# Ledger of designs, part 36: designed miniproteins, single chains, continued (3)

Each design is a single chain, and the fold is of that chain. pLDDT is the mean over its residues in the fold that is shown.

## One batch from the design tools (miniprotein)

Design m9221
Fold by ESMFold2-Fast:
Structure m9221 (fold): chain A 65 residues (1-65)
Amino acid sequence: MTKEEILKSIEEAEKRIKEDLEKNNYTPQQVQIEQDIIDAFRLIAEAIELIDSNPEKAVELAKKW
């Protein structure tokens, strides 16, 4: 599995979660949990990009987290 494939999978998952939230009457607590998952996906995608382009910055980001 390549970096590009992983990033695309994350983007597709984020879109599905957003569509599901729009179609379903979620409670504010459930909406917050789903938003936290989306935010985690974005951080993972950013870390994957940094590992490929600048591994030193990726390590620094991981240590801060």
Scores: mean pLDDT 70

Design m9222
Fold by ESMFold2-Fast:
Structure m9222 (fold): chain A 86 residues (1-86)
Amino acid sequence: MEREKAAELAGLAGLAAGAGKFEEAAELAEEAARYAERAGALGGAAAARQAAEYAREGKSVAAGEAAMQAGGAALAGEQEAPAPPE
């Protein structure tokens, strides 16, 4: 439930970032982080917050990649934050 919702919101955040809708992408990524955190997928929550930060910086590709990692980590129930991309 919450993991699936986190993954859905993370996917929407990635699409919004790719479309240049950075404010919308950041809001969706923050929402995904909240759902992932409630589901105990702390790695997914960390990746989603990173996607929100990249979106606020206007980094569409990095935001999309972090959003994809957030979705996958949320579904897998990852407890640890993924390594930040370079």
Scores: mean pLDDT 77

Design m9223
Fold by ESMFold2-Fast:
Structure m9223 (fold): chain A 72 residues (1-72)
Amino acid sequence: SMEEEAEREMLRLLLQALAGRISTAEFIAGVRRLAERLPPERARALLEAMAQTFRSHGLEDLAAALEALIAE
């Protein structure tokens, strides 16, 4: 489904960000677009899980940027 494709794309962006292969700005722009293709509650849950993942890895700038997006 389109939702499954969006979730897979979000996971790929997460992995690229964790590997330092994508900038914070590029990551946020990508997940913002993909989140629009998901039900709001599912999008929020995924973004919250991603923010926790970044904090667990000490990537505070990515975590803060993602939390700001969630608060929009």
Scores: mean pLDDT 88

Design m9224
Fold by ESMFold2-Fast:
Structure m9224 (fold): chain A 55 residues (1-55)
Amino acid sequence: SKAVSSAVGAVLRLIGDAIDEGRDVSREEIRKAMRDALIRAGLSEAQAEAAVAEW
């Protein structure tokens, strides 16, 4: 789905940025990136939070 594709893209972007910066990515940063991407893909904040919890 568009929401899943958006979340995957956001996580890949975050990992790429972390590699370029020479740092590790925290689990919380991944969850935040997924949540933000899902909201931008059209989910409500509550729906995005629930979806991230299911991942």
Scores: mean pLDDT 77

Design m9225
Fold by ESMFold2-Fast:
Structure m9225 (fold): chain A 115 residues (1-115)
Amino acid sequence: AAARLRAAMAEVTALILDPSASAAELVEAVERFLEAFRELLKTPEELTPELLEAAVGTMLAAALRLAPVDPARTLALLDEFLELLEEARRRGIEVPEELLELLRAWRDRAAALAA
């Protein structure tokens, strides 16, 4: 449900803003966010353009924090989110190409850092 996704996004944002939060805690919060996003795709009509943009922004902010410290895990999380966005597209949700390009650019950066 949209409420679960909003709660998971708020948790990720709070951890990004907390200088005492560990990379492991942020990874766990992002994994909960991805699970909430996957569940929302069962009711794709709840995924408004504004909620989609907020979800992409949440993932990008998390990737910015995680890529320098855990690039391999960041790559895995970005790949999972990109697969979920392709599933959203298959379910009739319009995903702006500009958002996909931005996520792919960060995915490629994480891949380069993991090598």
Scores: mean pLDDT 86

Design m9226
Fold by ESMFold2-Fast:
Structure m9226 (fold): chain A 97 residues (1-97)
Amino acid sequence: ENKKKTLEAIKEAEEVGKEAIKVGKEAAELSDKLYTTSSALYISGVGLYTSAKLGKEKLSDDSKSAFITQQIENDIEGGKKLIEHGKKLIEEEKEKK
């Protein structure tokens, strides 16, 4: 049964989504130059929450759990990369001040 792995992916998606929204907020508050990055982070965060919700709804279907887990893991990886990029841009903007 892959249910435990799916639950772990759901939890990670919620955590990464929360961080994406937080980093997006910090970018928006810091500089208008970061508006595009802030918007992308916010959209990614909302997408991760949606992915987690869909994962929870599909937990009863073991035949699909591996595929759903892989989709959630892909969304998490994309979100993590965007968070890292956003944090780098925030740091670079802070160094200019």
Scores: mean pLDDT 78

Design m9227
Fold by ESMFold2-Fast:
Structure m9227 (fold): chain A 79 residues (1-79)
Amino acid sequence: SREEFLNQVKEMLEEDKERMKRAKTERQKAVIMAATSIRLSGMYFEFQLKNPEASEEEKEELAKTMNSLFLKYVKEVEA
């Protein structure tokens, strides 16, 4: 479901937040951030493949929600 999918996204971002806290260099942080972005994109495409009957509006709202979660993650790791 959408809710289960979003919970998986939140769990992944929380794990990456902990990795960011342990990173000692800007290079390590950049690598983690890049990996997070790639994983988010992969998760979104996998959701679309598993839910081909989802409306374009539902897909767009999901993308917006995922982007909002990613921006929140970025702000929290910069704090």
Scores: mean pLDDT 86

Design m9228
Fold by ESMFold2-Fast:
Structure m9228 (fold): chain A 68 residues (1-68)
Amino acid sequence: MDEKILELIKEFAKKYGLSLEDAIALFTAAENEYSEETIKLLAEKLGLSVEKVKEMIEEMKKELEKLK
């Protein structure tokens, strides 16, 4: 993984109170096309709503776009 991307993921985890592993899962969803089923599974794992997970994925996409 690129060092800049890893630092972004760590900062995102700290900002939202997530584990690094959970932040990596959100990053993976943001980088790949995701299904509604995948979002539901992430929401269940994180203890968040589907809507909140979608918001976090969109924020992650926005931050990743700045690294291009």
Scores: mean pLDDT 77

Design m9229
Fold by ESMFold2-Fast:
Structure m9229 (fold): chain A 75 residues (1-75)
Amino acid sequence: TSEEIAQKFVKAVNALYNGDIEKAIEYLKEALKLGMEVDRVVQVLTDLKKSYEAQGDTETAKNFEEVKEKILSEA
């Protein structure tokens, strides 16, 4: 469900906030294993990136962009 995906992204956000890109990718792969489409994962990442940009947290937003590129390159 969207709620389960949101929980995975919360864990990914915590990893990205701590600079742990590999952990964030692992959590996102778990979301994909739940049957989510790549487009869905990208949409949620984009939405969260916008939220962090709106808060002035450009470092976290940059990490979201990097993970999005990684997901797209491996799809």
Scores: mean pLDDT 75

Design m9230
Fold by ESMFold2-Fast:
Structure m9230 (fold): chain A 85 residues (1-85)
Amino acid sequence: SLEEEVEAFRKEFNEKMDKAAKLVSEGKYDEALKIFKETQEEVERKLAELKARGAPEHLIQVAEFYLNAAKEMIKRIEELIEKKK
């Protein structure tokens, strides 16, 4: 079902975010940024797919929440990299 697909996607998203967060804690900002950006692209693709398939609004909102989370993490890491100039 779409709900099971979104739940599987949420699990993969959380695993990637945890991996990226660990890289951030290790000072590996460029590696973390790559994971966050790849994850953003994957969420954008899933959101577009869900909309194209006429998914219920609550599932679209879940995907939008994860997209915003990825964007915020990218912004924070880019700010950390800029400060190290």
Scores: mean pLDDT 84

Design m9231
Fold by ESMFold2-Fast:
Structure m9231 (fold): chain A 78 residues (1-78)
Amino acid sequence: MEEEIKKREEEILKEVVENPENSGKVAAALKMVEEELSVEEGEELAKVTPKLEKKEIEEAAKKALKLLREKQKKKAEA
């Protein structure tokens, strides 16, 4: 279960890094990584998240990339 959630988070983060213009998904992915939310909670967050401006999408994508790299470092160190 947790391993499946982690895989889903990584897939979402990768897609956010590749397509940062998807503001709802960017916000959901960022929250999932920061707060270890479930996929279902992330989807609900995406529904209520207001549309971000381009600069906010870019900042969120940068933060998501940083969090993804930190998670990958933890994997390598484990």
Scores: mean pLDDT 58

Design m9232
Fold by ESMFold2-Fast:
Structure m9232 (fold): chain A 72 residues (1-72)
Amino acid sequence: SSEEEKKKKEANELYIKSSSYSLRSLSYEVSGEILEQTREDGEKLRKEYLEKAREAEEESRKYLEKAKELEE
């Protein structure tokens, strides 16, 4: 196997990790929305969940950038 094949495999693993964090971010956004609609403390919980979603999206972007660097 070439160095290129190894980098492609590593890039694919990073793409999967990026996607996983993106899904986690979406899960936090949806959960925060539901909590805001259903609980008296929902506004505070939504804010906390939106911050968690933002952090997860930043991790997703970080892994996406690493994957692209390995392919280029």
Scores: mean pLDDT 86

Design m9233
Fold by ESMFold2-Fast:
Structure m9233 (fold): chain A 64 residues (1-64)
Amino acid sequence: SKQQELAQQLLQQSEQKDQQAQQIMKDMSENPPETLEEGEQRSQQAGQLFQQGQQLRQQAQELL
């Protein structure tokens, strides 16, 4: 059904958001930020991506 197709797409997008967030955190670990502000900005970016991933997963569950 179209709802199942949409749910699958949302789950794939969720996974992509999680991977992007994990990549930011990994990059920070390998190349530590020079300033506290840079670290805070990158942490916020990763956090936002994780939240977007969670929202996409919740939307997918509502379609199933």
Scores: mean pLDDT 88

Design m9234
Fold by ESMFold2-Fast:
Structure m9234 (fold): chain A 62 residues (1-62)
Amino acid sequence: SQEVRQKILAAVLQALGLPVPDEDKLQQLDEYSVQLDEEVRLGKVKSSERWPLLVQKYEELS
């Protein structure tokens, strides 16, 4: 499942014309994405804020 999620993240980044990071950074993005989904489910983060926060994490890892 983690490998599938990382492939989806890489495909989304490629579709947006963004550079695809290395496997270690993709793993960190996947972990953060899963944590964000949990925080959205718990009402701690708005669904509209999920993508901006993920983009910020991507920039920090670049």
Scores: mean pLDDT 80

Design m9235
Fold by ESMFold2-Fast:
Structure m9235 (fold): chain A 105 residues (1-105)
Amino acid sequence: SAAERRRVVATTAAVLRFTGALLQLFPKMSEEQKKLVGKTTKAVLDAIDAAGDAHDAVVDGVIEVSNYLEKGDLDKAAELFRKLAEEFGLPSFKKVAEYIEELKK
């Protein structure tokens, strides 16, 4: 349906923007960092998939966090992902915050 296509497009755009921001911040990644980016992206997808009726609000939240990542503010990004996990009851966003903290090392 048209609604289904809009949801897929919105999810894809948010995930690509998020992952693109991480790749820009870490242009020369170790093997461990590449695995962490993959795990982080999967955890974001898992959270969006689990959002149900909160899908649009959760996608908007991921876009907001991506704005901070694009500015290089990983601490604020991790903080906001923890807030999204608490607000929407999505534990995968807490894993995202933990992976971002690991990428900072």
Scores: mean pLDDT 86

Design m9236
Fold by ESMFold2-Fast:
Structure m9236 (fold): chain A 69 residues (1-69)
Amino acid sequence: SAEELLKEIEELLTKMREHAAAGNLDEVRQLLAEIEELLSKMVDEGATTEQLKRGVALLREARALLESL
């Protein structure tokens, strides 16, 4: 479900923050790609506008984190 995908994105973003704090740039890039794939899957599964807004907000946070490195 889209709610399960959102939870997985949140978990990946948490891992991404941990790797960013450690300076693990390659792991941060890999996790960002995984977040992008899950957001694409949410669109395919017919996520609501509010679920997609939340997913996009998480993706923006993930991209900003990579840009800060």
Scores: mean pLDDT 88

Design m9237
Fold by ESMFold2-Fast:
Structure m9237 (fold): chain A 72 residues (1-72)
Amino acid sequence: MEEAAKEAYELGYKMGLEGAKKGAEEASRFGREAGQKAYEMAKKRGLDEEGVEYAANAAMGGFVEAYSLAQA
């Protein structure tokens, strides 16, 4: 779980930095893609429902943090 959440957070963070480069209009789309990728990754790793949701939320958190920092 912890390793999967870390990978998901890093994926979201990377996507957040790319989203910031693309501008605000693309940000929500990049965020959705990051969350979806993290969800699929966690499911493939065989995590339970809570673990899968936790990983998806970690990716979204990483995205939001990176996007906000890139705009500062």
Scores: mean pLDDT 75

Design m9238
Fold by ESMFold2-Fast:
Structure m9238 (fold): chain A 83 residues (1-83)
Amino acid sequence: SEEERLARWKAKYEELRPKLSPEEQAFIDRIVASENPLTELYHYLRKKYNLPLSEIPRYFTEGIIKEDPFILAVYYALLVAGK
């Protein structure tokens, strides 16, 4: 059900949250409330990792595959928020 899917995504995010820095937690809280969460995410990754915009989609996909706690937390938080 939809409720079961949301509960699973929320559980995954809550499991990942304590692995994040306070700054990363605050950033995710900010972007889930944002009108343009992807734009804010792209600018954050560009500045934090000095990545060109063209590399950001690959970085995000690889982060999911390698189970990067920050990237996975962003992914699940946005799913829960109904991005």
Scores: mean pLDDT 84

Design m9239
Fold by ESMFold2-Fast:
Structure m9239 (fold): chain A 100 residues (1-100)
Amino acid sequence: MDEVLKLLEELHERIVEARKKAKSLEEFVEGVRKIALETLRKLGLEEHEEEVLKAIDEAVKEALEIAKKMGLKSLEELLNVLTAVVSGAVTRTILRLHQE
């Protein structure tokens, strides 16, 4: 469990850094996909790569709908919502897969 929590903390830190460096929503999402897949490989959960990528895609869709309802349009505002929603979805999916 401690190793999983450490990897999830590193995942979160890497997602925050990806947000700071991203020049577009697409660049951020691609960065998160790469970070999530690297975390899965470290956990020996590579067989679940497609499930995690689907979770990211659904979380991106959810984040954009939230931003639209809030009237957010700037890249910084959109990246903030994406970071919160996508980070949460990736963490929950990895924790669920690790328990099974």
Scores: mean pLDDT 85

Design m9240
Fold by ESMFold2-Fast:
Structure m9240 (fold): chain A 99 residues (1-99)
Amino acid sequence: SQATLAQALAVLQSLIAGLQQAQTKDQIFQLVNDTLQQLKALYDQAVANGDQETAQLLGQVINELRKAVADHIDSPPEDMKAALIALVQSQAARIQAAA
């Protein structure tokens, strides 16, 4: 639904703002984990409502975010942060286009 996508967009925008302020890897992990929890709740809502298109898009966003964290696990905090900000900005644009 457009409402679920709008909520997901707000969650991703909050993550971008949080990542821009983050100074440590622990802060980055906390922000991402909180975001993944919120996105999973929206994903579960979309599945429960039979909204297959929204569920598929949110599932992709969740999986990409998890993969980006894994791919940068050994990177310095600044490199991890930059990569995550770039990904989340791209994801926010895709959700906005779908809403």
Scores: mean pLDDT 91

Design m9241
Fold by ESMFold2-Fast:
Structure m9241 (fold): chain A 76 residues (1-76)
Amino acid sequence: MAQQMRQVIEEAGAPEIGEELEKSLTQAQQQGDLQAAKNAFGKAINDLRDRLSDDTYSQTVARLTPLLTQLVQQIR
């Protein structure tokens, strides 16, 4: 999931944000830290709003939301 979320963000034009999110989510998943995963996602969404156009941002968030749901289900 973290790798797929990175790919979506890279395709949107923000590869550095995608890379940082992948690292943070992988660490949170390994630690079983659901709150850390949610915090990492929230930071990435805020960073993407500053980087992307409104249209690209909206499409990117729509694609990321189901991937976050799947990742959260893997963190106990």
Scores: mean pLDDT 82

Design m9242
Fold by ESMFold2-Fast:
Structure m9242 (fold): chain A 80 residues (1-80)
Amino acid sequence: SPLEAELARLKEEFDRLRQEYKNATTKEQKESVLKKFDELGDRVRRLIAEAEAQKRWDVAFDAGALELGIVVFKLGIEKE
Protein backbone atom coordinates (compact mmCIF):
# COMPACT_ATOMS: atom_id res chain seq x y z
CA SER A 1 0.00 0.00 0.00
CA PRO A 2 1.16 3.62 -0.50
CA LEU A 3 1.03 4.29 3.26
CA GLU A 4 3.16 1.22 4.09
CA ALA A 5 5.65 2.15 1.35
CA GLU A 6 5.94 5.73 2.69
CA LEU A 7 6.39 4.44 6.28
CA ALA A 8 9.18 2.11 5.07
CA ARG A 9 10.90 5.05 3.30
CA LEU A 10 10.63 7.26 6.42
CA LYS A 11 12.12 4.49 8.62
CA GLU A 12 15.00 4.11 6.14
CA GLU A 13 15.58 7.90 6.15
CA PHE A 14 15.62 7.92 9.98
CA ASP A 15 18.31 5.20 9.98
CA ARG A 16 20.36 7.14 7.38
CA LEU A 17 20.07 10.42 9.33
CA ARG A 18 21.17 8.73 12.58
CA GLN A 19 24.26 7.41 10.75
CA GLU A 20 24.87 10.80 9.07
CA TYR A 21 24.75 12.53 12.48
CA LYS A 22 27.18 9.99 14.02
CA ASN A 23 29.59 10.58 11.09
CA ALA A 24 29.25 14.41 11.19
CA THR A 25 32.55 16.05 12.17
CA THR A 26 31.67 19.77 11.84
CA LYS A 27 29.03 22.01 13.45
CA GLU A 28 27.67 22.84 9.97
CA GLN A 29 27.24 19.13 9.12
CA LYS A 30 25.42 18.49 12.44
CA GLU A 31 23.12 21.51 11.89
CA SER A 32 22.32 20.22 8.36
CA VAL A 33 21.33 16.80 9.78
CA LEU A 34 19.17 18.40 12.52
CA LYS A 35 17.26 20.33 9.83
CA LYS A 36 16.69 17.04 7.97
CA PHE A 37 15.34 15.49 11.21
CA ASP A 38 12.84 18.38 11.48
CA GLU A 39 11.74 17.77 7.87
CA LEU A 40 11.46 14.01 8.56
CA GLY A 41 9.30 14.73 11.64
CA ASP A 42 6.94 16.85 9.52
CA ARG A 43 6.61 14.02 6.97
CA VAL A 44 5.92 11.45 9.73
CA ARG A 45 3.17 13.68 11.21
CA ARG A 46 1.56 14.03 7.74
CA LEU A 47 1.68 10.23 7.31
CA ILE A 48 -0.03 9.75 10.71
CA ALA A 49 -2.82 12.17 9.68
CA GLU A 50 -3.27 10.40 6.31
CA ALA A 51 -3.28 6.94 7.94
CA GLU A 52 -5.89 8.09 10.50
CA ALA A 53 -8.05 9.61 7.71
CA GLN A 54 -7.91 6.23 5.88
CA LYS A 55 -8.56 4.32 9.18
CA ARG A 56 -5.23 2.51 8.79
CA TRP A 57 -4.61 2.31 12.55
CA ASP A 58 -1.72 -0.14 12.03
CA VAL A 59 0.23 2.41 9.96
CA ALA A 60 -0.78 5.30 12.26
CA PHE A 61 0.52 3.36 15.29
CA ASP A 62 3.83 2.41 13.60
CA ALA A 63 4.32 5.99 12.33
CA GLY A 64 3.62 7.28 15.87
CA ALA A 65 6.34 4.96 17.20
CA LEU A 66 8.73 6.37 14.56
CA GLU A 67 7.81 9.95 15.60
CA LEU A 68 8.59 9.09 19.24
CA GLY A 69 11.93 7.59 18.15
CA ILE A 70 12.84 10.80 16.30
CA VAL A 71 11.88 12.97 19.32
CA VAL A 72 13.89 10.79 21.74
CA PHE A 73 16.95 10.85 19.43
CA LYS A 74 16.77 14.66 19.03
CA LEU A 75 16.38 15.17 22.81
CA GLY A 76 19.47 12.99 23.33
CA ILE A 77 21.44 15.17 20.88
CA GLU A 78 20.26 18.48 22.45
CA LYS A 79 21.27 17.30 25.96
CA GLU A 80 24.49 19.36 26.23
Scores: mean pLDDT 86

Design m9243
Fold by ESMFold2-Fast:
Structure m9243 (fold): chain A 104 residues (1-104)
Amino acid sequence: EPLSPEQRRNIIGEAFLEAAKKVVEELKKRGFPEDTIKKALDIIRTVAAKVWLGDVYFNFTYEELRKYALDLVDKLAEKYGLPEEVRNIVRKAVEEALDKIRAA
């Protein structure tokens, strides 16, 4: 049985909240400044919103959502001037969130 839009929204929200938590913990552990952490969280917030729209309103496939989300991470990390290490941490957290959404 396909999940309702509300159930999908909740699953996406929970997956990206966990991703945000992991990114904050990892960046703090590695000694990155609060400005870098805020920019990383802004990327996660933006990606989460776009993934929700793509899944619920545009009916993107998992492959389309993954490609779109990861490209958006790369574009925003470049725009914010984030180090490659930070971009890779955010990218991995987003990939893990997408894998959880796919499994649901």
Scores: mean pLDDT 84

Design m9244
Fold by ESMFold2-Fast:
Structure m9244 (fold): chain A 149 residues (1-149)
Amino acid sequence: SPWLDIEGLLGAIASVVAETLAELIRAGVDDLERVRRALREAVERYLKEHGIELSPELRRAVEAIIYGAAQGTVALIRGASVEEAARIAEEAARRRGEELGLSPRLVELAAEMAAVAVIAAYYMAYKGLELGEAMNLARAWVDGTLVEE
């Protein structure tokens, strides 16, 4: 399915974002523009190393993920709970995705991936989980909290 391919790709990007955020959390880097720059550099390095070319729409989705994940992580470093930080990441990514003209489905996927990245980074930085375990836990949490009743 083309949509499952997009979910897989954005999930891989969320993993790169989570790993970079965990390093920034451990270093106490709470400057929003510095966090965003580090995330963009990490994602572009990943894409180049794997020979991945993103469509313009997927590049906008990645920008929304980076935007939201950075904002949530800065809040977390400044003393927000992981639940509040994940909510901030989701709301900021959703807003940015809408501003960038993403489809509603891509807006929600970007919002989900931003929250996943922040939650995973929290578990890596504060609980010592490995990337794969942290991502699995973050995905389970977000799937339980972002399902509309």
Scores: mean pLDDT 90

Design m9245
Fold by ESMFold2-Fast:
Structure m9245 (fold): chain A 75 residues (1-75)
Amino acid sequence: MVRVVDGEALTPVEVGVPTRFRVVLEGAPEDVRQLLAETRREARRLGTAELLAVEVVAETPTRVTVELTVVPLPR
């Protein structure tokens, strides 16, 4: 099981502006990779934000730190 243990916005969250988030996920790296693939698919399906980049910045056997760049979309 993968869970979010920490998350922070690295830039201000504004509609139409690229926003960077750092997220710490607890779980096996294999499970985290699967979750990230599912997240990319769901973001595209829902149209609530454009996912520009996903970068793994740190990895341990039990935790993965990921930086996401997203553009929040207006409703």
Scores: mean pLDDT 73

Design m9246
Fold by ESMFold2-Fast:
Structure m9246 (fold): chain A 67 residues (1-67)
Amino acid sequence: MIEEEVKERLEKGESPEEIVEEIKEELDKEIQENVAAGKLDAETAEHARKVAEKEVEYAKKVAEELS
């Protein structure tokens, strides 16, 4: 769960900004790789990007609250 991952990474000494950036990069990479592999069509990829955007917003909120 994102909240637990963010909390653990903050306790390891990672900055909130770094944690949020890495989560965003991981989600973007996963979507791009799945599109390139033909596992996601364009409409599903757009939906996945919107979901990823919400996950990044949540991670940012958790990181800001815990730091």
Scores: mean pLDDT 79

Design m9247
Fold by ESMFold2-Fast:
Structure m9247 (fold): chain A 67 residues (1-67)
Amino acid sequence: MEIVEITVSKKNLEELKEAVKRAGGKILEEKVDEKNNTVTLTVEGDKSKIASLYAGEVIRRIGDEIE
């Protein structure tokens, strides 16, 4: 499994958490950005499966990390 980050609007946080759980992933960290009304989740899991299960808006794409 990979460690990935995904940033969503706060209103979409619960949907993202559900998608991670359905994909068999684990939430390692939750970082709230109150200035931008967003949340970044750091998760361990299958990024493709999470992306396919989460149908909401993504501000920063899951697994779209600068290496």
Scores: mean pLDDT 71

Design m9248
Fold by ESMFold2-Fast:
Structure m9248 (fold): chain A 63 residues (1-63)
Amino acid sequence: MAVPAFVGGTKGDPLTFEQEEEISRELAKRYQELRADPTLSLEEISEKLKEFQKKLREEYKKK
């Protein structure tokens, strides 16, 4: 068992465990789709994922 002795990362906006899991699943699916596109650079993939993550987090905050 390993527990982090120091938790200093920015939390941003708090979400429930279920919302975080849903966001993680959506991000994983999106990442796989973007990786499958050979015309996209790693930077483009990163930017699209950041936009998608922000969108999902905003949607869940409103619910």
Scores: mean pLDDT 69

Design m9249
Fold by ESMFold2-Fast:
Structure m9249 (fold): chain A 71 residues (1-71)
Amino acid sequence: KKKELEKKLEEISKELAELMKKHPNDDELIAKKVLEKGIEYYELKLKLGLEDEEELKQKIALLKEELDSLK
């Protein structure tokens, strides 16, 4: 369970590093991608039952609101 979460975090970190390398001046694109990947990470935590469900749902909601504010 924790191994799956660590693998997801490593995947996200690699994707973000490649994105930043290819688009270093696209702050909006990078910010949106960070929020999208953050939402995926917390949704995986929720699916795996590793944290409090209500707290994770609140974190996901906040990240979605932040992502929406960048539109």
Scores: mean pLDDT 78

Design m9250
Fold by ESMFold2-Fast:
Structure m9250 (fold): chain A 79 residues (1-79)
Amino acid sequence: MADELVEGVKRAAEAFVEAAKAGDVEAAKAANEEVLRLGEQAKAAGAPEEKLREALEYAVALMEANKEAAEAVAAQLEA
């Protein structure tokens, strides 16, 4: 169900932040790919835009709270 995919995006974002805090670049990369995959699947399944926006805002808030760790991992993912 589309709502389950939206919830999956939030869980994947949480996994990304935890991996970033741990300095686990490979786990963070996998979690980031999961966020993108679940987001696209939720969109294709017709998830309401409002719920997708809320999930993405939640992810951004988590990343902002852990900005230094998230930026360090993002630099490694871009290399």
Scores: mean pLDDT 78

Design m9251
Fold by ESMFold2-Fast:
Structure m9251 (fold): chain A 73 residues (1-73)
Amino acid sequence: SELDELIKKLEELFEEILELMKSASPEMREAVMKMMREMVEEMKKLDDFKEQIEKAVEGAEKIVEYLRKELEA
């Protein structure tokens, strides 16, 4: 189902975040925590589970992009 695909995508993104976080500085970790809080705040505005998971995927993708850019510098 579409929901199962979103959940699988979210799991893959979280695994990538965990791997990238192994190389992250304390400042990068603080920035990621802020992004996580912003993601949760957006999810709280929604009452539909699928829409919440879609927002989680969007937030996780932004975190991966941030970490990749910072670690390449």
Scores: mean pLDDT 86

Design m9252
Fold by ESMFold2-Fast:
Structure m9252 (fold): chain A 95 residues (1-95)
Amino acid sequence: MKYTPGQATALTIAIGAYLTSKGVDPEEAKKAATEYGIKLGAPEGMAKEAAESGVELGKSLSKEEVESLIRQVARGAGIPVEVVREEIKKILEKL
């Protein structure tokens, strides 16, 4: 995929948070977000930390706050929100 390591890491946080907020088991969400973050171009260590942080956020944030987080991640990483949502959808389809 055509993401920088920083963009892929940011996407991994958003993915972990979203999956957990939608009721995916935290350990499964962490595993899925980590594996996909690596595929997007995040270094393994950064992907693991990002997935863990995202899952913890997904446990504590409301659904509306997770949507806000997705928009913030998109803006900070310079990625269109629609692209972030497409990556999340691809993971959900594989779970």
Scores: mean pLDDT 84

Design m9253
Fold by ESMFold2-Fast:
Structure m9253 (fold): chain A 82 residues (1-82)
Amino acid sequence: MPSVKEALDIVKTKLETVIKEKNFNEDDIEKALTFLEKLEKKLKTSFDPNSLLNELSNFLKELGVPEDLIKKILSELKKELS
């Protein structure tokens, strides 16, 4: 299993890809950074890959990311976190 740092880096890389592909505005980027900061604090206390994937899925839905792209991101992360 990846370390907390490796898991966070994987999530950050996927979010950066989504931001670039969807041409997110400054507010959306700030929300993504805030999410990553909260996720880092949570992962340092308790690392659960299923909880991480669920929180990321909910966050991406709140940003209006298309369902197909969310499914792709979660599938890739699940493979990398396994």
Scores: mean pLDDT 74

Design m9254
Fold by ESMFold2-Fast:
Structure m9254 (fold): chain A 68 residues (1-68)
Amino acid sequence: SQEEKFATLLAQAEAEIARMPGDMSDEQAAAFLATLRAIAESLGLSPELIDRLLAAVREAIARHRAAA
């Protein structure tokens, strides 16, 4: 389902972010988000869910950077 794809991609993205350096550049963050968007589109996520996924991942990146 769309909901299961969303949950799986979000969980995988958050796990990957946890392994990234806290001082990652804005360019590295943008590249990660672009890759995630491409994957979500290839899996057939709706544009609405892709936007929600990217928003949640941006917040996860911000939290990770703040914790470093």
Scores: mean pLDDT 85

Design m9255
Fold by ESMFold2-Fast:
Structure m9255 (fold): chain A 96 residues (1-96)
Amino acid sequence: MEVDMYVIAVRVELPKSATDEEKEKVIELLREAAAESGTEVVGIRVKEDGVIEMILRSPSEDDVREAARRITELMEKMGYEVRTGPIAVEKVVVKP
């Protein structure tokens, strides 16, 4: 059975002075915010330049959009720059 899933990438830019401890704390906050929004975290990647990229997925376009908005507001309030990609539609095979 194929289901349309909505996917969004959220990129958080940390200062180059950010410690590994600060990066881990940001990742934890991102996971908590996504969980509260009812979206699935497909993956989180930490890049050498201090960019943290999180991929969110949900069967609801409104849920991924709201999750991305909430995460952006949270991260910007903490002083980080956030960039969100366009919402993509992915067909996923769901097995019982």
Scores: mean pLDDT 79

